# Designed miniproteins, single chains, continued (5): the designs that were tried, part 41

Each design is a single chain, and the fold is of that chain. pLDDT is the mean over its residues in the fold that is shown.

## One batch from the design tools (miniprotein)

Design m17493
Fold by ESMFold2-Fast:
Structure m17493 (fold): chain A 59 residues (1-59)
Amino acid sequence: SKAEEAARLAREIVRAQEEGRLDEARRLAKELEKITGVKVDPTDPESVERAAVRAVLEQ
């Protein structure tokens, strides 16, 4: 559940970054931080992926 939500949010953040929707990426990153407890940089796709991986490991 949490892992699936984190993976979904990570994909949406990366897509928002690719489309230049930085405000949406920032908002989604905050949601990902709430789920994982890990700081997320919405301008760094590697940071986003690392947070999602942590959620999967907790499953």
Scores: mean pLDDT 77

Design m17494
Fold by ESMFold2-Fast:
Structure m17494 (fold): chain A 106 residues (1-106)
Amino acid sequence: TAAEVARLGAEAREHLRRAEEAVKAGDGEAAVAHTQAALGAAHAAVNAVPEPSPETLAAYQEFVEAALAAIEAARAGDTEAALEALEKAREALERLTAAALADAEA
């Protein structure tokens, strides 16, 4: 449902925000955990759409790639790379949520 997509998108966004806070605090373990939680919420949002559009799937792929890059950078202790990857993940999540909402309302 559109409401479920909106809720899951907001959950993923909150986890990315907490991952960013963890990176800034030097807590790589917490940053990885929150980024993984954001991946789970984003995956659930796509699965809440019975027929995800190519746009939704493309935005989800961009989100996964950015989130995995953020996890790698956080594990390496590369604060600058982790924050850059989390910013890209946030942009991709914005596109994903918009596309998935449009699909859910169709």
Scores: mean pLDDT 90

Design m17495
Fold by ESMFold2-Fast:
Structure m17495 (fold): chain A 59 residues (1-59)
Amino acid sequence: MKDEEVRRAIREGEELLKRGAPPEELRRAADRLSRLGEEYDDPEVFEAAHRLYEEAERL
């Protein structure tokens, strides 16, 4: 169940990046990933969140 939530959140973030979603949506997705990373202590999730925050900052 944990892995399912993590994979879904990461995939959602990737889709937002591919579509060129507005910064607000990217930050919202990054915030969710950051929270999941804290909860599951998964460095892969933290990396995904960081990428989304960086893209939102550049837009």
Scores: mean pLDDT 77

Design m17496
Fold by ESMFold2-Fast:
Structure m17496 (fold): chain A 86 residues (1-86)
Amino acid sequence: SSEIRKLVLSGVGHTIRGIGAELDGDLEEASRSFREASRDYEEVSRLYEELGDEESSKYYKLLSERLEEAARQAAEGKVPKIAPLP
């Protein structure tokens, strides 16, 4: 749906901003951006679950969880590990 496409684009944008912030040494901004991306992908997962697309729902749930972990690592001053983009 157009809503899912917008959320995926938002998640990608936040992930790219997070990576850029990490490269600039701005771990506070990296943490914030990865957390926003995680929220976008969690919503994508929920929408796919409502559509009955279990595989896509699981994929975006995993991506959301990995980005939330990356945000947590950045908040602790560590270089985060990020899941590959779809």
Scores: mean pLDDT 84

Design m17497
Fold by ESMFold2-Fast:
Structure m17497 (fold): chain A 63 residues (1-63)
Amino acid sequence: AALAEAREKVARIFAKIAREENVDFSDPEQVLRVARKAAEEARKLGVPDDVVESFLQAVEDDL
């Protein structure tokens, strides 16, 4: 489904940026910074805002 593909796309962008920036997942500020950066890149690539907002909320809830 298109929604599932959009969610997977955001997750892959997040994983890529996290690896490139050597993110410490025990540091909430680093995780949120990279999540917001991934959200901006996903929006530029055409991922719907509601999917991006859902992703950001999920990251914040896991902190």
Scores: mean pLDDT 80

Design m17498
Fold by ESMFold2-Fast:
Structure m17498 (fold): chain A 59 residues (1-59)
Amino acid sequence: SSLRFAAAVALGKIGDEAAVEPLVKLLKDEDESVRIAAALALKEIGGEVADKALKEALA
């Protein structure tokens, strides 16, 4: 949905490590656009925690 998509984008723009856990949940969303937004947000946050979470969730 547009709301979950917007949430993923906003979490990525904030760039806080606290955003990693909710973004990992969005990687499992039923909507492909939401999953893509969550993956891009995790890449935008970057760093070891976000990179590890993204790799583990998509493995």
Scores: mean pLDDT 79

Design m17499
Fold by ESMFold2-Fast:
Structure m17499 (fold): chain A 75 residues (1-75)
Amino acid sequence: MADTLIEGAKQLYKLGVEYEKKGELEKAIEYYNRALSLLDQAKAADPSRTAELDAQKAEIQKKKEEVEKKLEEKK
C-alpha cells in the first residue's frame, strides 16, 4: 500500500528529472507535483513513515522550485 505509493512517487520523480534535462520544464513540474501527491497519500496510508516521506517531499519540492525558477527565466 504505502510502499506502492512511494515507488510510484519515485518513478514520477525520475520522469520529472528526465523532462527537466530535456528542457521540458512545465512537464517536469507536473511530474514533481504528481510525485508529491503520491507521497501525501503514502503518509496518510502509513503515518509511521512521515519523517522519511517528509524528507523525500522536501527533496522533490526543492527540485520543483529550481525548475519553476528556470521557467520564469525562460519567459
Scores: mean pLDDT 82

Design m17501
Fold by ESMFold2-Fast:
Structure m17501 (fold): chain A 59 residues (1-59)
Amino acid sequence: GKKYVAVRDYAPTSPDELALRKGETVEVLEEIDDEWVRARNLSTGAVGKVPKSYLEPAP
């Protein structure tokens, strides 16, 4: 999938959400809607939902 970088920390508010630290790289697996994606955190191996606004495209 396409790779993105977390632009800020994200703390999960529900069990299906992905924890992020600023600077971690994620692989987007699926677009859920216009606000959320399902992604894998490549640093932790965890999979979950994260807001698109927390991600920028990786080079």
Scores: mean pLDDT 82

Design m17502
Fold by ESMFold2-Fast:
Structure m17502 (fold): chain A 66 residues (1-66)
Amino acid sequence: SAEAEAYLAQGRELAAQGRLREAAEKYEQAIRLDPTYAEAWRNLGEVLERLGKHEGAAAAYARAEA
């Protein structure tokens, strides 16, 4: 959806600024609107890795591949 895509774009901008927790929140909002949004799950995984949340990152990457 356009709304899920907008949240993904907001998350990417926040991640580029190093605002990783806020980026994760935007990716989670995109996923809530579209749980099959593989790109949002992958970007969430990347941000969780940067936050040191390795188990959460692995789970997000697994969802991106489902």
Scores: mean pLDDT 89

Design m17503
Fold by ESMFold2-Fast:
Structure m17503 (fold): chain A 62 residues (1-62)
Amino acid sequence: GVSDVEIAEAMYLIAYSVELLRLKREHPEASEEELEKKAREIAYELLAKNDPELAKAVEERL
């Protein structure tokens, strides 16, 4: 079956994609590298706020 960490990884990737799209729209002048870094930070913080142990497990898999 699917593990909790696999589900959390999928949620992280969805959050990353949504946040990256929003950041590109709000900050068209910023570099893609800066926006990608910011989107990763936001997605990680969203997971860590709800389950810090699971967020660390996801980070170890990426």
Scores: mean pLDDT 82

Design m17504
Fold by ESMFold2-Fast:
Structure m17504 (fold): chain A 54 residues (1-54)
Amino acid sequence: DELERARREAEEARERFEQLEELYKQGLADKSDVRQAAIEYTGASLYLIGLEVD
């Protein structure tokens, strides 16, 4: 199911973003890595919303 797949991808992207944000606070990741993860999470969330309102 595409909806279930999109939901899992959004959850994975969220976890990746949160992990990179914590690493950035510790000086172990670049701001650019956090921004890229935020973009990926936003895209996954918007795609999921599109499937839910279709």
Scores: mean pLDDT 82

Design m17505
Fold by ESMFold2-Fast:
Structure m17505 (fold): chain A 73 residues (1-73)
Amino acid sequence: EVEELARRAEEVARRAAEAELKDASEEERERAKREAAERARALVEQAAASENAEELLARLEETVREAEAQLAA
């Protein structure tokens, strides 16, 4: 499901941005989180629109799953 993958990618991107900008201002963190989430969704949507959508979405799902595991550690 493309929408579910997009939401998971957005969440991973937001959490990664927040961790990277630990001591940045709250405004900077929120902007970075928003931008990261927007980029993540765009990547999922672009993969879904490609001629190799099935393969690209599967690889993207694996990448998101790995990132989720890293953030949970």
Scores: mean pLDDT 81

Design m17506
Fold by ESMFold2-Fast:
Structure m17506 (fold): chain A 94 residues (1-94)
Amino acid sequence: AAEEALRAGAEGARRAMRLAAEAGGAASAAAAGVAGIGAGVGAALGARRGDAEGAREEALRGGEAAAGAALAGGSEEGARAALEGGRRAAEAAE
């Protein structure tokens, strides 16, 4: 569960980063990537603590932050990828 959450977050971050780079350039890509990786880390940590609900909330919050960064860079597609990454990390944390 914890490793799966981290992996899902990293995959979401990579996709959001790529799409943000295409629309908004390197800074937008970096912001989306950091926020997306954070989603996976938060979920994994929560899962390790046995806090499935907290892990889910952390993953979704991280996905939302990554989506905000992608939107600021002009990438609606990057924002959708970030939200999906956070959702998958939340599911994997269970």
Scores: mean pLDDT 67

Design m17507
Fold by ESMFold2-Fast:
Structure m17507 (fold): chain A 105 residues (1-105)
Amino acid sequence: AKKAAEAAERAGRAAAEAGILAARAGGPEATARAAGAAVGGIGAAFGARIAAKKGDGKGAAAEAEAARAAAEAALRAAQSEEARAAGERALEAGREAEEAGREAA
C-alpha cells in the first residue's frame, strides 16, 4: 500500500508539472486545458498522500489512474519540446504507479 501510494503521489506531481509547462508554452486557448491537467495532477498527488496515511491500496490505485489521465491531457496540450518531454515522463510515472497499485489491490 505505501509503495503504491508513493508512486501515485510521484505520478500526480509529474502530471502537475507537465500541465504547468504546457500552459506556459501554449497559446491562450491551450492554457485552460493545460491548467485543467495541472489541477488534476495536484488532486491526484494529494489524494495519494491521504491514501498513504490510511494504508488504502485501492485509493492509491484510483489516484494513479487519475494522475495518468492528467499526464495524457498535459501531453495533448503541450506546444513545446520541454512540455512534451515532461508529459512523456509523467505518463511513464503514471504507468509505474498503476502497476504498483494493481499489486497492492
Scores: mean pLDDT 76

Design m17508
Fold by ESMFold2-Fast:
Structure m17508 (fold): chain A 55 residues (1-55)
Amino acid sequence: MRPLTPVEQAMEDRAQQLGDQEALDYVEKARKSTDPQERQTYLEKASQRLGEKEG
């Protein structure tokens, strides 16, 4: 498993702070993905979800 990038770590920290389990799941899937395109798709989904839940 690759280490988290600073962006991925920030998304994980934010999702954990907000209690958003789906955003955490997307970051985890991105971290486990071996395909760069698949990783980008999961990170975009996490980012979109976190943007919807700013509370």
Scores: mean pLDDT 74

Design m17509
Fold by ESMFold2-Fast:
Structure m17509 (fold): chain A 72 residues (1-72)
Amino acid sequence: GDDEARRLIEQANRLNEQAEQSTDPREARRLAQQALDLAMEALRVATDLELINRAIGEALRSIGILFDVGGP
């Protein structure tokens, strides 16, 4: 539900912050992928529009980090 979505969004936000602060591209990629997975799970359980928007924001942030660090 929405309480679980909020918790997942907060975890995704924290992982994205850690990814952005990482000087190791491999670590940044791993953290951003974990954040993306959590943001996508938040989208599956969120019913509140504000939480859906926040989850989309975190997912897009993770995708941006993954593109910046590169690699298949």
Scores: mean pLDDT 87

Design m17510
Fold by ESMFold2-Fast:
Structure m17510 (fold): chain A 82 residues (1-82)
Amino acid sequence: SQEQLDEEVELALLTMQLAIAKNILERSKTPEEIEEVLKFLEEIRKQARDLLARSTSPQVRADAERIIKEAEELIKKAKEKL
């Protein structure tokens, strides 16, 4: 369905954003830079949680849960650098 395709596109975007956030975090050297990537990661987590809450697709839900978990691990890493 179109709804399923839209959710899969949203997952792809969230996956790309998560990879970008991970790369930025690895290169971040100041508290200000770390705080900016932390905000980005929290937004990714929020969007993935919203997708998980509204999706009826088991595959989309599983992928959203993976993104949430990975974002939470990166959030923890970012906080440890502060």
Scores: mean pLDDT 89

Design m17511
Fold by ESMFold2-Fast:
Formats: structure tokens, C-alpha cells, sequence
Structure m17511 (fold): chain A 66 residues (1-66)
């Protein structure tokens, strides 16, 4: 199980990658940007899927709250 500390540490990188996809693709839904950013970090950067998934969910909720 990912620790809270691992998720908190990964959050800034996951959030920045989501924001990068949104900036490059302004017509993308937030959910699609979250999915693409998470997939990139898991597949290209080799980050732990459980940690990235938890951080991405948190970032998605934060983005919906504006």
C-alpha cells in the first residue's frame, strides 16, 4: 500500500504533469488530462501506479474545486 508520505511526495510532480497536459491541450477535459498524465508517469517515468493513482485522484478533486 502506498504511504501518505509517498503520495504527498509524488503530488507536486503528478499535479505539474496534469497542468502541462492542460496547458498544451486546452480543449482536453480535466479527466482526460489526469488519465494521460498518470499514464505518462507510470509508463515513461516508471513511477509506482498505486502512488501515481492516489496522487492523480487528489489532484483531480483539487482541480474540480478550482
Amino acid sequence: MPSKEEVDAAYPEVRAEIERFLKENPDLPISEAVFRAARYLIEEKGLDPEVVGAAAMRAYVDLLEE
Scores: mean pLDDT 82

Design m17512
Fold by ESMFold2-Fast:
Structure m17512 (fold): chain A 58 residues (1-58)
Amino acid sequence: EEEREKLLEEIRRLEEEAIGKFNEEEQKKRDEALEELRKEADEEGLRRMVEAMKKILA
């Protein structure tokens, strides 16, 4: 559970950095989408998201 929560927070940070260059409306929409993903995704799914987002930000 704590591992899952840590992954969710990491995803949120990565997503926020990616969208931080856009306006607040885009950021709010992404936050809402991430919350839906948190409800559905397991730990493995969250790890894959982190890897994908890191590649985008690299």
Scores: mean pLDDT 67

Design m17513
Fold by ESMFold2-Fast:
Structure m17513 (fold): chain A 84 residues (1-84)
Amino acid sequence: MREEIVKEVRNYFDIFVKAGSLSKEKAEELVKAVEKFIEENPELSVQELYEIVQKVLSENEDDIISGRLTVEKFEKALEEAYKE
């Protein structure tokens, strides 16, 4: 289900919050960016959404760990993955 993707994303970011590399506030903003992307793309299947999100998270993991990932960059990465 679409809400399960949001839960998995929240769990992923919580790892970095607990590790001290990401603030709770920043993690919540990144989760909201995923939720917004899901809501703005109702034509995408749960599987397609999962694959896009998983790809973006894995390709941007270094920026997440280092705190360099902005909400704007993350939203753009989701849109670029969708356009491929």
Scores: mean pLDDT 80

Design m17514
Fold by ESMFold2-Fast:
Structure m17514 (fold): chain A 86 residues (1-86)
Amino acid sequence: MEKVLKELTISEEGRKALLELIQAVDANDVETARKHADRLVELAKENPGLATLLAMIAGIAKADPRTSPEVVAVLEEAADRAFALL
């Protein structure tokens, strides 16, 4: 459980970027989602738990019919890039 708590508190920047990404996904804002996803990919170099969280968000978005295919593609690409940094 401490590992999960650390993933949530490793970086305030990472947490804020995750919240902003979720908001952009809910809004189907492709450009804003890409911006925050790219930010999370860079932060994943220092915070590997962010790669897992990004993949989870991509999975949730893919399962949600309200999410546009463009947003799903941005999230899947970002998750793949983040895992490649590990």
Scores: mean pLDDT 77

Design m17515
Fold by ESMFold2-Fast:
Structure m17515 (fold): chain A 61 residues (1-61)
Amino acid sequence: SNADIEALAAALEARGVPGAKVIARHLLDKYGSIEALAAAPNTFYPPLGDVIHAAARALVA
């Protein structure tokens, strides 16, 4: 949803990720939800992947 895109984008931007809204939309299109993204164990881009996972987990707590 737009609310989930905005929430994830804000969490990513707070962690220094530029273009966060575009990235958030792409991630939610791929994983379907913030909960699914937070639960995903595999990241191929460790620095960015770790930040994305931390942002998603913070929103699910």
Scores: mean pLDDT 77

Design m17516
Fold by ESMFold2-Fast:
Formats: structure tokens, sequence, C-alpha cells
Structure m17516 (fold): chain A 75 residues (1-75)
């Protein structure tokens, strides 16, 4: 199911966001406040975590980019 795959990718992305940004607020809220250095670290961790799975890496990056675009649209 595409929905189950999207949920799994969202969970994996949330884990990475929590590793970089912490857990003192929801991941999307922390991402909205993240500086350029934190954003760079998120992408670096995605590249390392999925270095052997380019398709999953692409999908995680696309999920992050969609989330970042939604956050930017709210500003």
Amino acid sequence: SMLAEEAELSEELTDILNEVLGRDAPSWELLAEADDEQIEEIYRRIEERYKDDPEKRRRIIETLERLRALIAAQA
C-alpha cells in the first residue's frame, strides 16, 4: 500500500529530524525553526543512512522537501 509506505517514510524521516533537532516540540515545528546548519546536517544524515538505497534516499528527500515547502507556505 502506498499509504503504508508513506507512513513508514514519515516515521524514518521523523527519526532523523529528532536526531538533529531534538524532541522538545513536534518535528515539523522544530524543522520550521531550524537554521541552515541543522538543515545541512539533516541532509547529511539522510545521505549516510540511505547511501546503499538510492531509491529510498530519493523518496525520503522528496518527503522532506514537501514538508519544508508546506512549512514555507505557512509563513
Scores: mean pLDDT 81

Design m17517
Fold by ESMFold2-Fast:
Structure m17517 (fold): chain A 62 residues (1-62)
Amino acid sequence: MVTDEEILEALKIFDKDGDGVLTPEEIKELQRKLGLKEVNGVLDTEFREALIEALEKGEDLS
């Protein structure tokens, strides 16, 4: 089970510029790091929703 905290922490690691913009390649690395696997697209959709919400909030976890 992946937590929002783990997603945000991974986002900060991969968002090298701190501009809140991730490339598709960085998103794939995040999925790999978090151990997420696509099952009928469900996990991918859930993961994308969490990423979009985190980016919209502009969360600064420091």
Scores: mean pLDDT 57

Design m17518
Fold by ESMFold2-Fast:
Structure m17518 (fold): chain A 55 residues (1-55)
Amino acid sequence: SLTPAQQDGLLAGAERLVKELPPEEANRVLDGLIAFTRAQGNDALVARLEEIRAA
């Protein structure tokens, strides 16, 4: 399972991705992060990543 620090790092990285990359590239990386996080069973973190992707 991910530590709180690792979760914070993923969220910060996701927010930076949507700011710095073209939308198509950011969405591909976010889809991978969401799939990885879902496989970890962290539904709360998945929901937060999906919010970042939808914004």
Scores: mean pLDDT 81

Design m17519
Fold by ESMFold2-Fast:
Structure m17519 (fold): chain A 63 residues (1-63)
Amino acid sequence: SLEDVFEELRKEIDFVKKKYPDLPLEQLRAFVRQLVDYLADKYGLTPEQREELYRRLIEYLES
């Protein structure tokens, strides 16, 4: 489900932030875009689901 993909990506973001605490936000955003595109292609998400997933992850990243 979209929620399961979101939780998988959230854990990956948390791991990267823990491993690279000084990583610039712009680089982290680029990493999130690449992960979203990879998993959207892998799980056959629609363009609307892909953009929704990206938007939610960026909101999480910036909160």
Scores: mean pLDDT 82

Design m17520
Fold by ESMFold2-Fast:
Structure m17520 (fold): chain A 69 residues (1-69)
Amino acid sequence: SNEEYAANLRKLYNSLSDADRRRLALVGGATEADLADERAERYAFARAMALHQGYSEEEAEAIARLFAE
């Protein structure tokens, strides 16, 4: 489910250094502007990871909202 993936992604995110979080977000398609705000960074990270995992754009947006809050 979207909720399960968001929860698993939080575990991964919390295990990463700030540098690794930033690197993965950028590799996943986040922009420098997305990284200017902590919430926007979390949102961009989660959306990129969900899209890479094969979720639809709608599901990725839902996961990103759950993750960023």
Scores: mean pLDDT 80

Design m17521
Fold by ESMFold2-Fast:
Structure m17521 (fold): chain A 63 residues (1-63)
Amino acid sequence: SELEEKIIKLLVEKMGVSREDAETIVELIKAGDEATYRLAIREAEKLNLPELVELIKELKAKL
């Protein structure tokens, strides 16, 4: 989805995560992995990436 691709792009471009790892993070969040969700939010907040924080929260809200 467009939302998932935006999250992947920001993880790769702003956090230096590989595309494969970024795709895995998105799939784990979609599967309800709370630890991965919380870690992703925390790391995005540490790097002052409010757009990424909001997109991850939106992904969680749609599940």
Scores: mean pLDDT 88

Design m17522
Fold by ESMFold2-Fast:
Structure m17522 (fold): chain A 95 residues (1-95)
Amino acid sequence: SAQQAQAQALQAQADQNIANGDSYEKLGQQYAKLDLEKAAEYYAKAMGYYQQAEDNYLQLGDLTDKTTYQKKADELQERRNQVGKNLAKLLYGIG
């Protein structure tokens, strides 16, 4: 059905956005002591991808199971907040 196809597309988008976020978070951690500007850019990109995945999960919840996907969205918000704290520490160190 169209609804099942939309749910599959949103899940694939969420998975890709999480993978991109994880990759950039790892790069941010790697560069945190080597290149503060690159580390800050990578953390900002990670936060952006986690936000997109959070939005994908909220839309998935509306189509399928609100309780399950709300929890997944909340977990991504917590991950985004942790990356934001790392970014804030870098910005404080360069200011």
Scores: mean pLDDT 89

Design m17523
Fold by ESMFold2-Fast:
Structure m17523 (fold): chain A 63 residues (1-63)
Amino acid sequence: SVEELKEEILRHYEENPRLDEELERLLVRFAIEVSSEEAQRLADLIKEQPEDLEGVRELLESI
């Protein structure tokens, strides 16, 4: 589900606050299942403000 995918993305980022291969795979799934635009916004936020867990959480909750 979309909610399960959001939780998986957030959990992975909490444990590994960087855009690694596994997080990129989760964002590709998010682009396909939810929104390519929102997936790109998440990727950009993580690249520009690494360790901004609150920003990532808020963005995911807004979707």
Scores: mean pLDDT 81

Design m17524
Fold by ESMFold2-Fast:
Structure m17524 (fold): chain A 66 residues (1-66)
Amino acid sequence: MRDDARNVIETGRRLAEKTKDEELKREIEEAVRRVERALREGASPQEIQQLIGELGLAMNRAIQHL
C-alpha cells in the first residue's frame, strides 16, 4: 500500500509539472499533499486508499484537458 501510494504521488507530481493550467496543477498538488500528510501521520489504509482515489480523480481531470 505505502509503496503504491508513493508511486501515485510521484506520478501526480510529474503530471503537475507538465500541466500548464494553474487550477488543475493546484488540484493535483493539493491532492498529493493530502496523501503525503496521511502517510506521515500514519493514517489508516482505508484513509490512504481514499486519498489515492482523490489524487487519481484530479490526475484524470488534468489528462482530459491535455
Scores: mean pLDDT 80

Design m17525
Fold by ESMFold2-Fast:
Structure m17525 (fold): chain A 72 residues (1-72)
Amino acid sequence: AAGVAEVDALAQLVRDFIAGKRKIPLELAEKILGHLRGQLDAADAGWLSPEQRANLEALRERVEKEIEELKK
């Protein structure tokens, strides 16, 4: 489904950012966080597996920490 493919693409973008392979501005990082939160809210519709949900939650936590560093 398009939603799952979009989440996977976003997850790869976030991994590259966290690995230091990509610099992003704070504004873009906050947009990514908002999108991840939206996908997690949509998971309540039952279309994500528990493993996929856990992976998204782990990415959300990592993006939140990176945003805190960018705000310093």
Scores: mean pLDDT 69

Design m17526
Fold by ESMFold2-Fast:
Formats: sequence, structure tokens, C-alpha cells
Structure m17526 (fold): chain A 82 residues (1-82)
Amino acid sequence: SEELRRRAAVHLAAGAILEAAGDFYEKQGKYDEAIKSYRLAAEHYREAAELFRQAGDETGARISEQHAENARKKAEELEKKK
């Protein structure tokens, strides 16, 4: 549905904002804040993927899952770096 796609888009946008915040914190050496932001971004991207899937938008779901995986990996790599 259109409503599900719009809700998915909101979660996708929230994920992108949180990922950008994570990148900003990482650049400042604030690794704990960066990890938290990346993990929250991954969660929002996963919610977007599920909503896109419910809407029948498999392309949107796949792209959102890829964003979630990338954000998760950023958090994991940063955790290893500490």
C-alpha cells in the first residue's frame, strides 16, 4: 500500500540521518556514540525493509536490507578498532 511505502520511506530517512550522525561521531573519535548511531540506523533500515516487503516492494526491501547490513558492519568494524 501507499501508506506502507510512506512509512518505509520515513524509516529509511531516519536510518540515513542516524548513519550520517554515526559518520560524524566516528570522524570526531567518539566511537561509542558512532556505534550506537550505526546500530540505530541498522534497526530503522530493517524496519523499512519489512514495511517495503509488506507493501510488495521487493526492490525497496532489498535496498533497505543492504543499508541495514552496511550500517551493522560499520558498527562491528568500529567496535573491533576500539
Scores: mean pLDDT 90

Design m17527
Fold by ESMFold2-Fast:
Structure m17527 (fold): chain A 76 residues (1-76)
Amino acid sequence: SDFPLPSQVYLVKKVGDKFVASTPRSLELDENEILVASTRAVPLSEIEKIANTADSLEGAAQNLEKAGFKTKIGEK
């Protein structure tokens, strides 16, 4: 590639009993949010599917990391 491949970043937020993925508007994170980094563009639905295999925010982050993503959970 003739240009650097930028990291793609996504936001995963717990909404009720499920996780929802979006493009982040800010890199500041709430404690109920996970920042997800990928070396490739992936569909938001793929990230949501992986996150929703867990029943907790920490479990969602762990499952995303097992799938090859880097994650960071928000702090207060």
Scores: mean pLDDT 76

Design m17528
Fold by ESMFold2-Fast:
Structure m17528 (fold): chain A 56 residues (1-56)
Amino acid sequence: SMEEEFAEQLANFEALVLPAVRAGDPRADELAAEFLATVKDPEIRARLEARYREAR
């Protein structure tokens, strides 16, 4: 389901991207953009973008 796919992508995003964002890593924006570019579903991508904005 879309919710299962979102949960899997969010777990990867939380592991690979959001810690860098929260730490103020200067490469955080690039890491986020690269990750989001691999997400094919635009709804899942938008939900991850919202999580990224909240983590800043």
Scores: mean pLDDT 85

Design m17529
Fold by ESMFold2-Fast:
Structure m17529 (fold): chain A 113 residues (1-113)
Amino acid sequence: SEEAKKYILELMKKYGFSEEEANKIYDFLQKLFEKIFGRKLTLEDLKAFLTGSDNEKVKLLRQALVDAINALAKDIPPLTEEDFKSEEGAIRVLKLLYESGALDKLQEALDSS
């Protein structure tokens, strides 16, 4: 949703991401969410993802990201779902995903599936 996009862009800007980086990460998260759940990412879903919510769907999203990063990003220490349990942790993982080049590989995989 537009509200979810606005929220993540402002949050990522606060953590030193460029608008371009934040847009790439948002587009990836929305595609991943739609692939897993068959519906649009909402502001509530995004907030739950970023605040360590134990919602089962949000846990599945975090686990999918952990599995994908661990499979594709050999130079990053192995991640667990616990790394997403805080706003700071979630943003750090997204930054590592972007900086390692894993985001581009994951986005290609989502677009091909």
Scores: mean pLDDT 74

Design m17530
Fold by ESMFold2-Fast:
Structure m17530 (fold): chain A 61 residues (1-61)
Amino acid sequence: FGFPTPSPTQQRVLDALQELLNEGATRVSNRELAERAGLSQSTATRTLRRLAAAGIVRLAP
C-alpha cells in the first residue's frame, strides 16, 4: 500500500473494495462501498478519493 500505517477508516474501505472485487464486481459505487464498509457515503467517498490520489485505487468518473 502507499501508506505505512493506514487508518481504521482507510482499512475498512480497502477491505470492502477488495471483498466487492473478489465477489466479481468490476465497478464499485461509492454507495455500495459505504454500505459494505459500514461508513457514511460521504466518509467512504472522501476516503476513497484519498486512496485514489495515493494511487492505491482507480476511480472511473
Scores: mean pLDDT 71

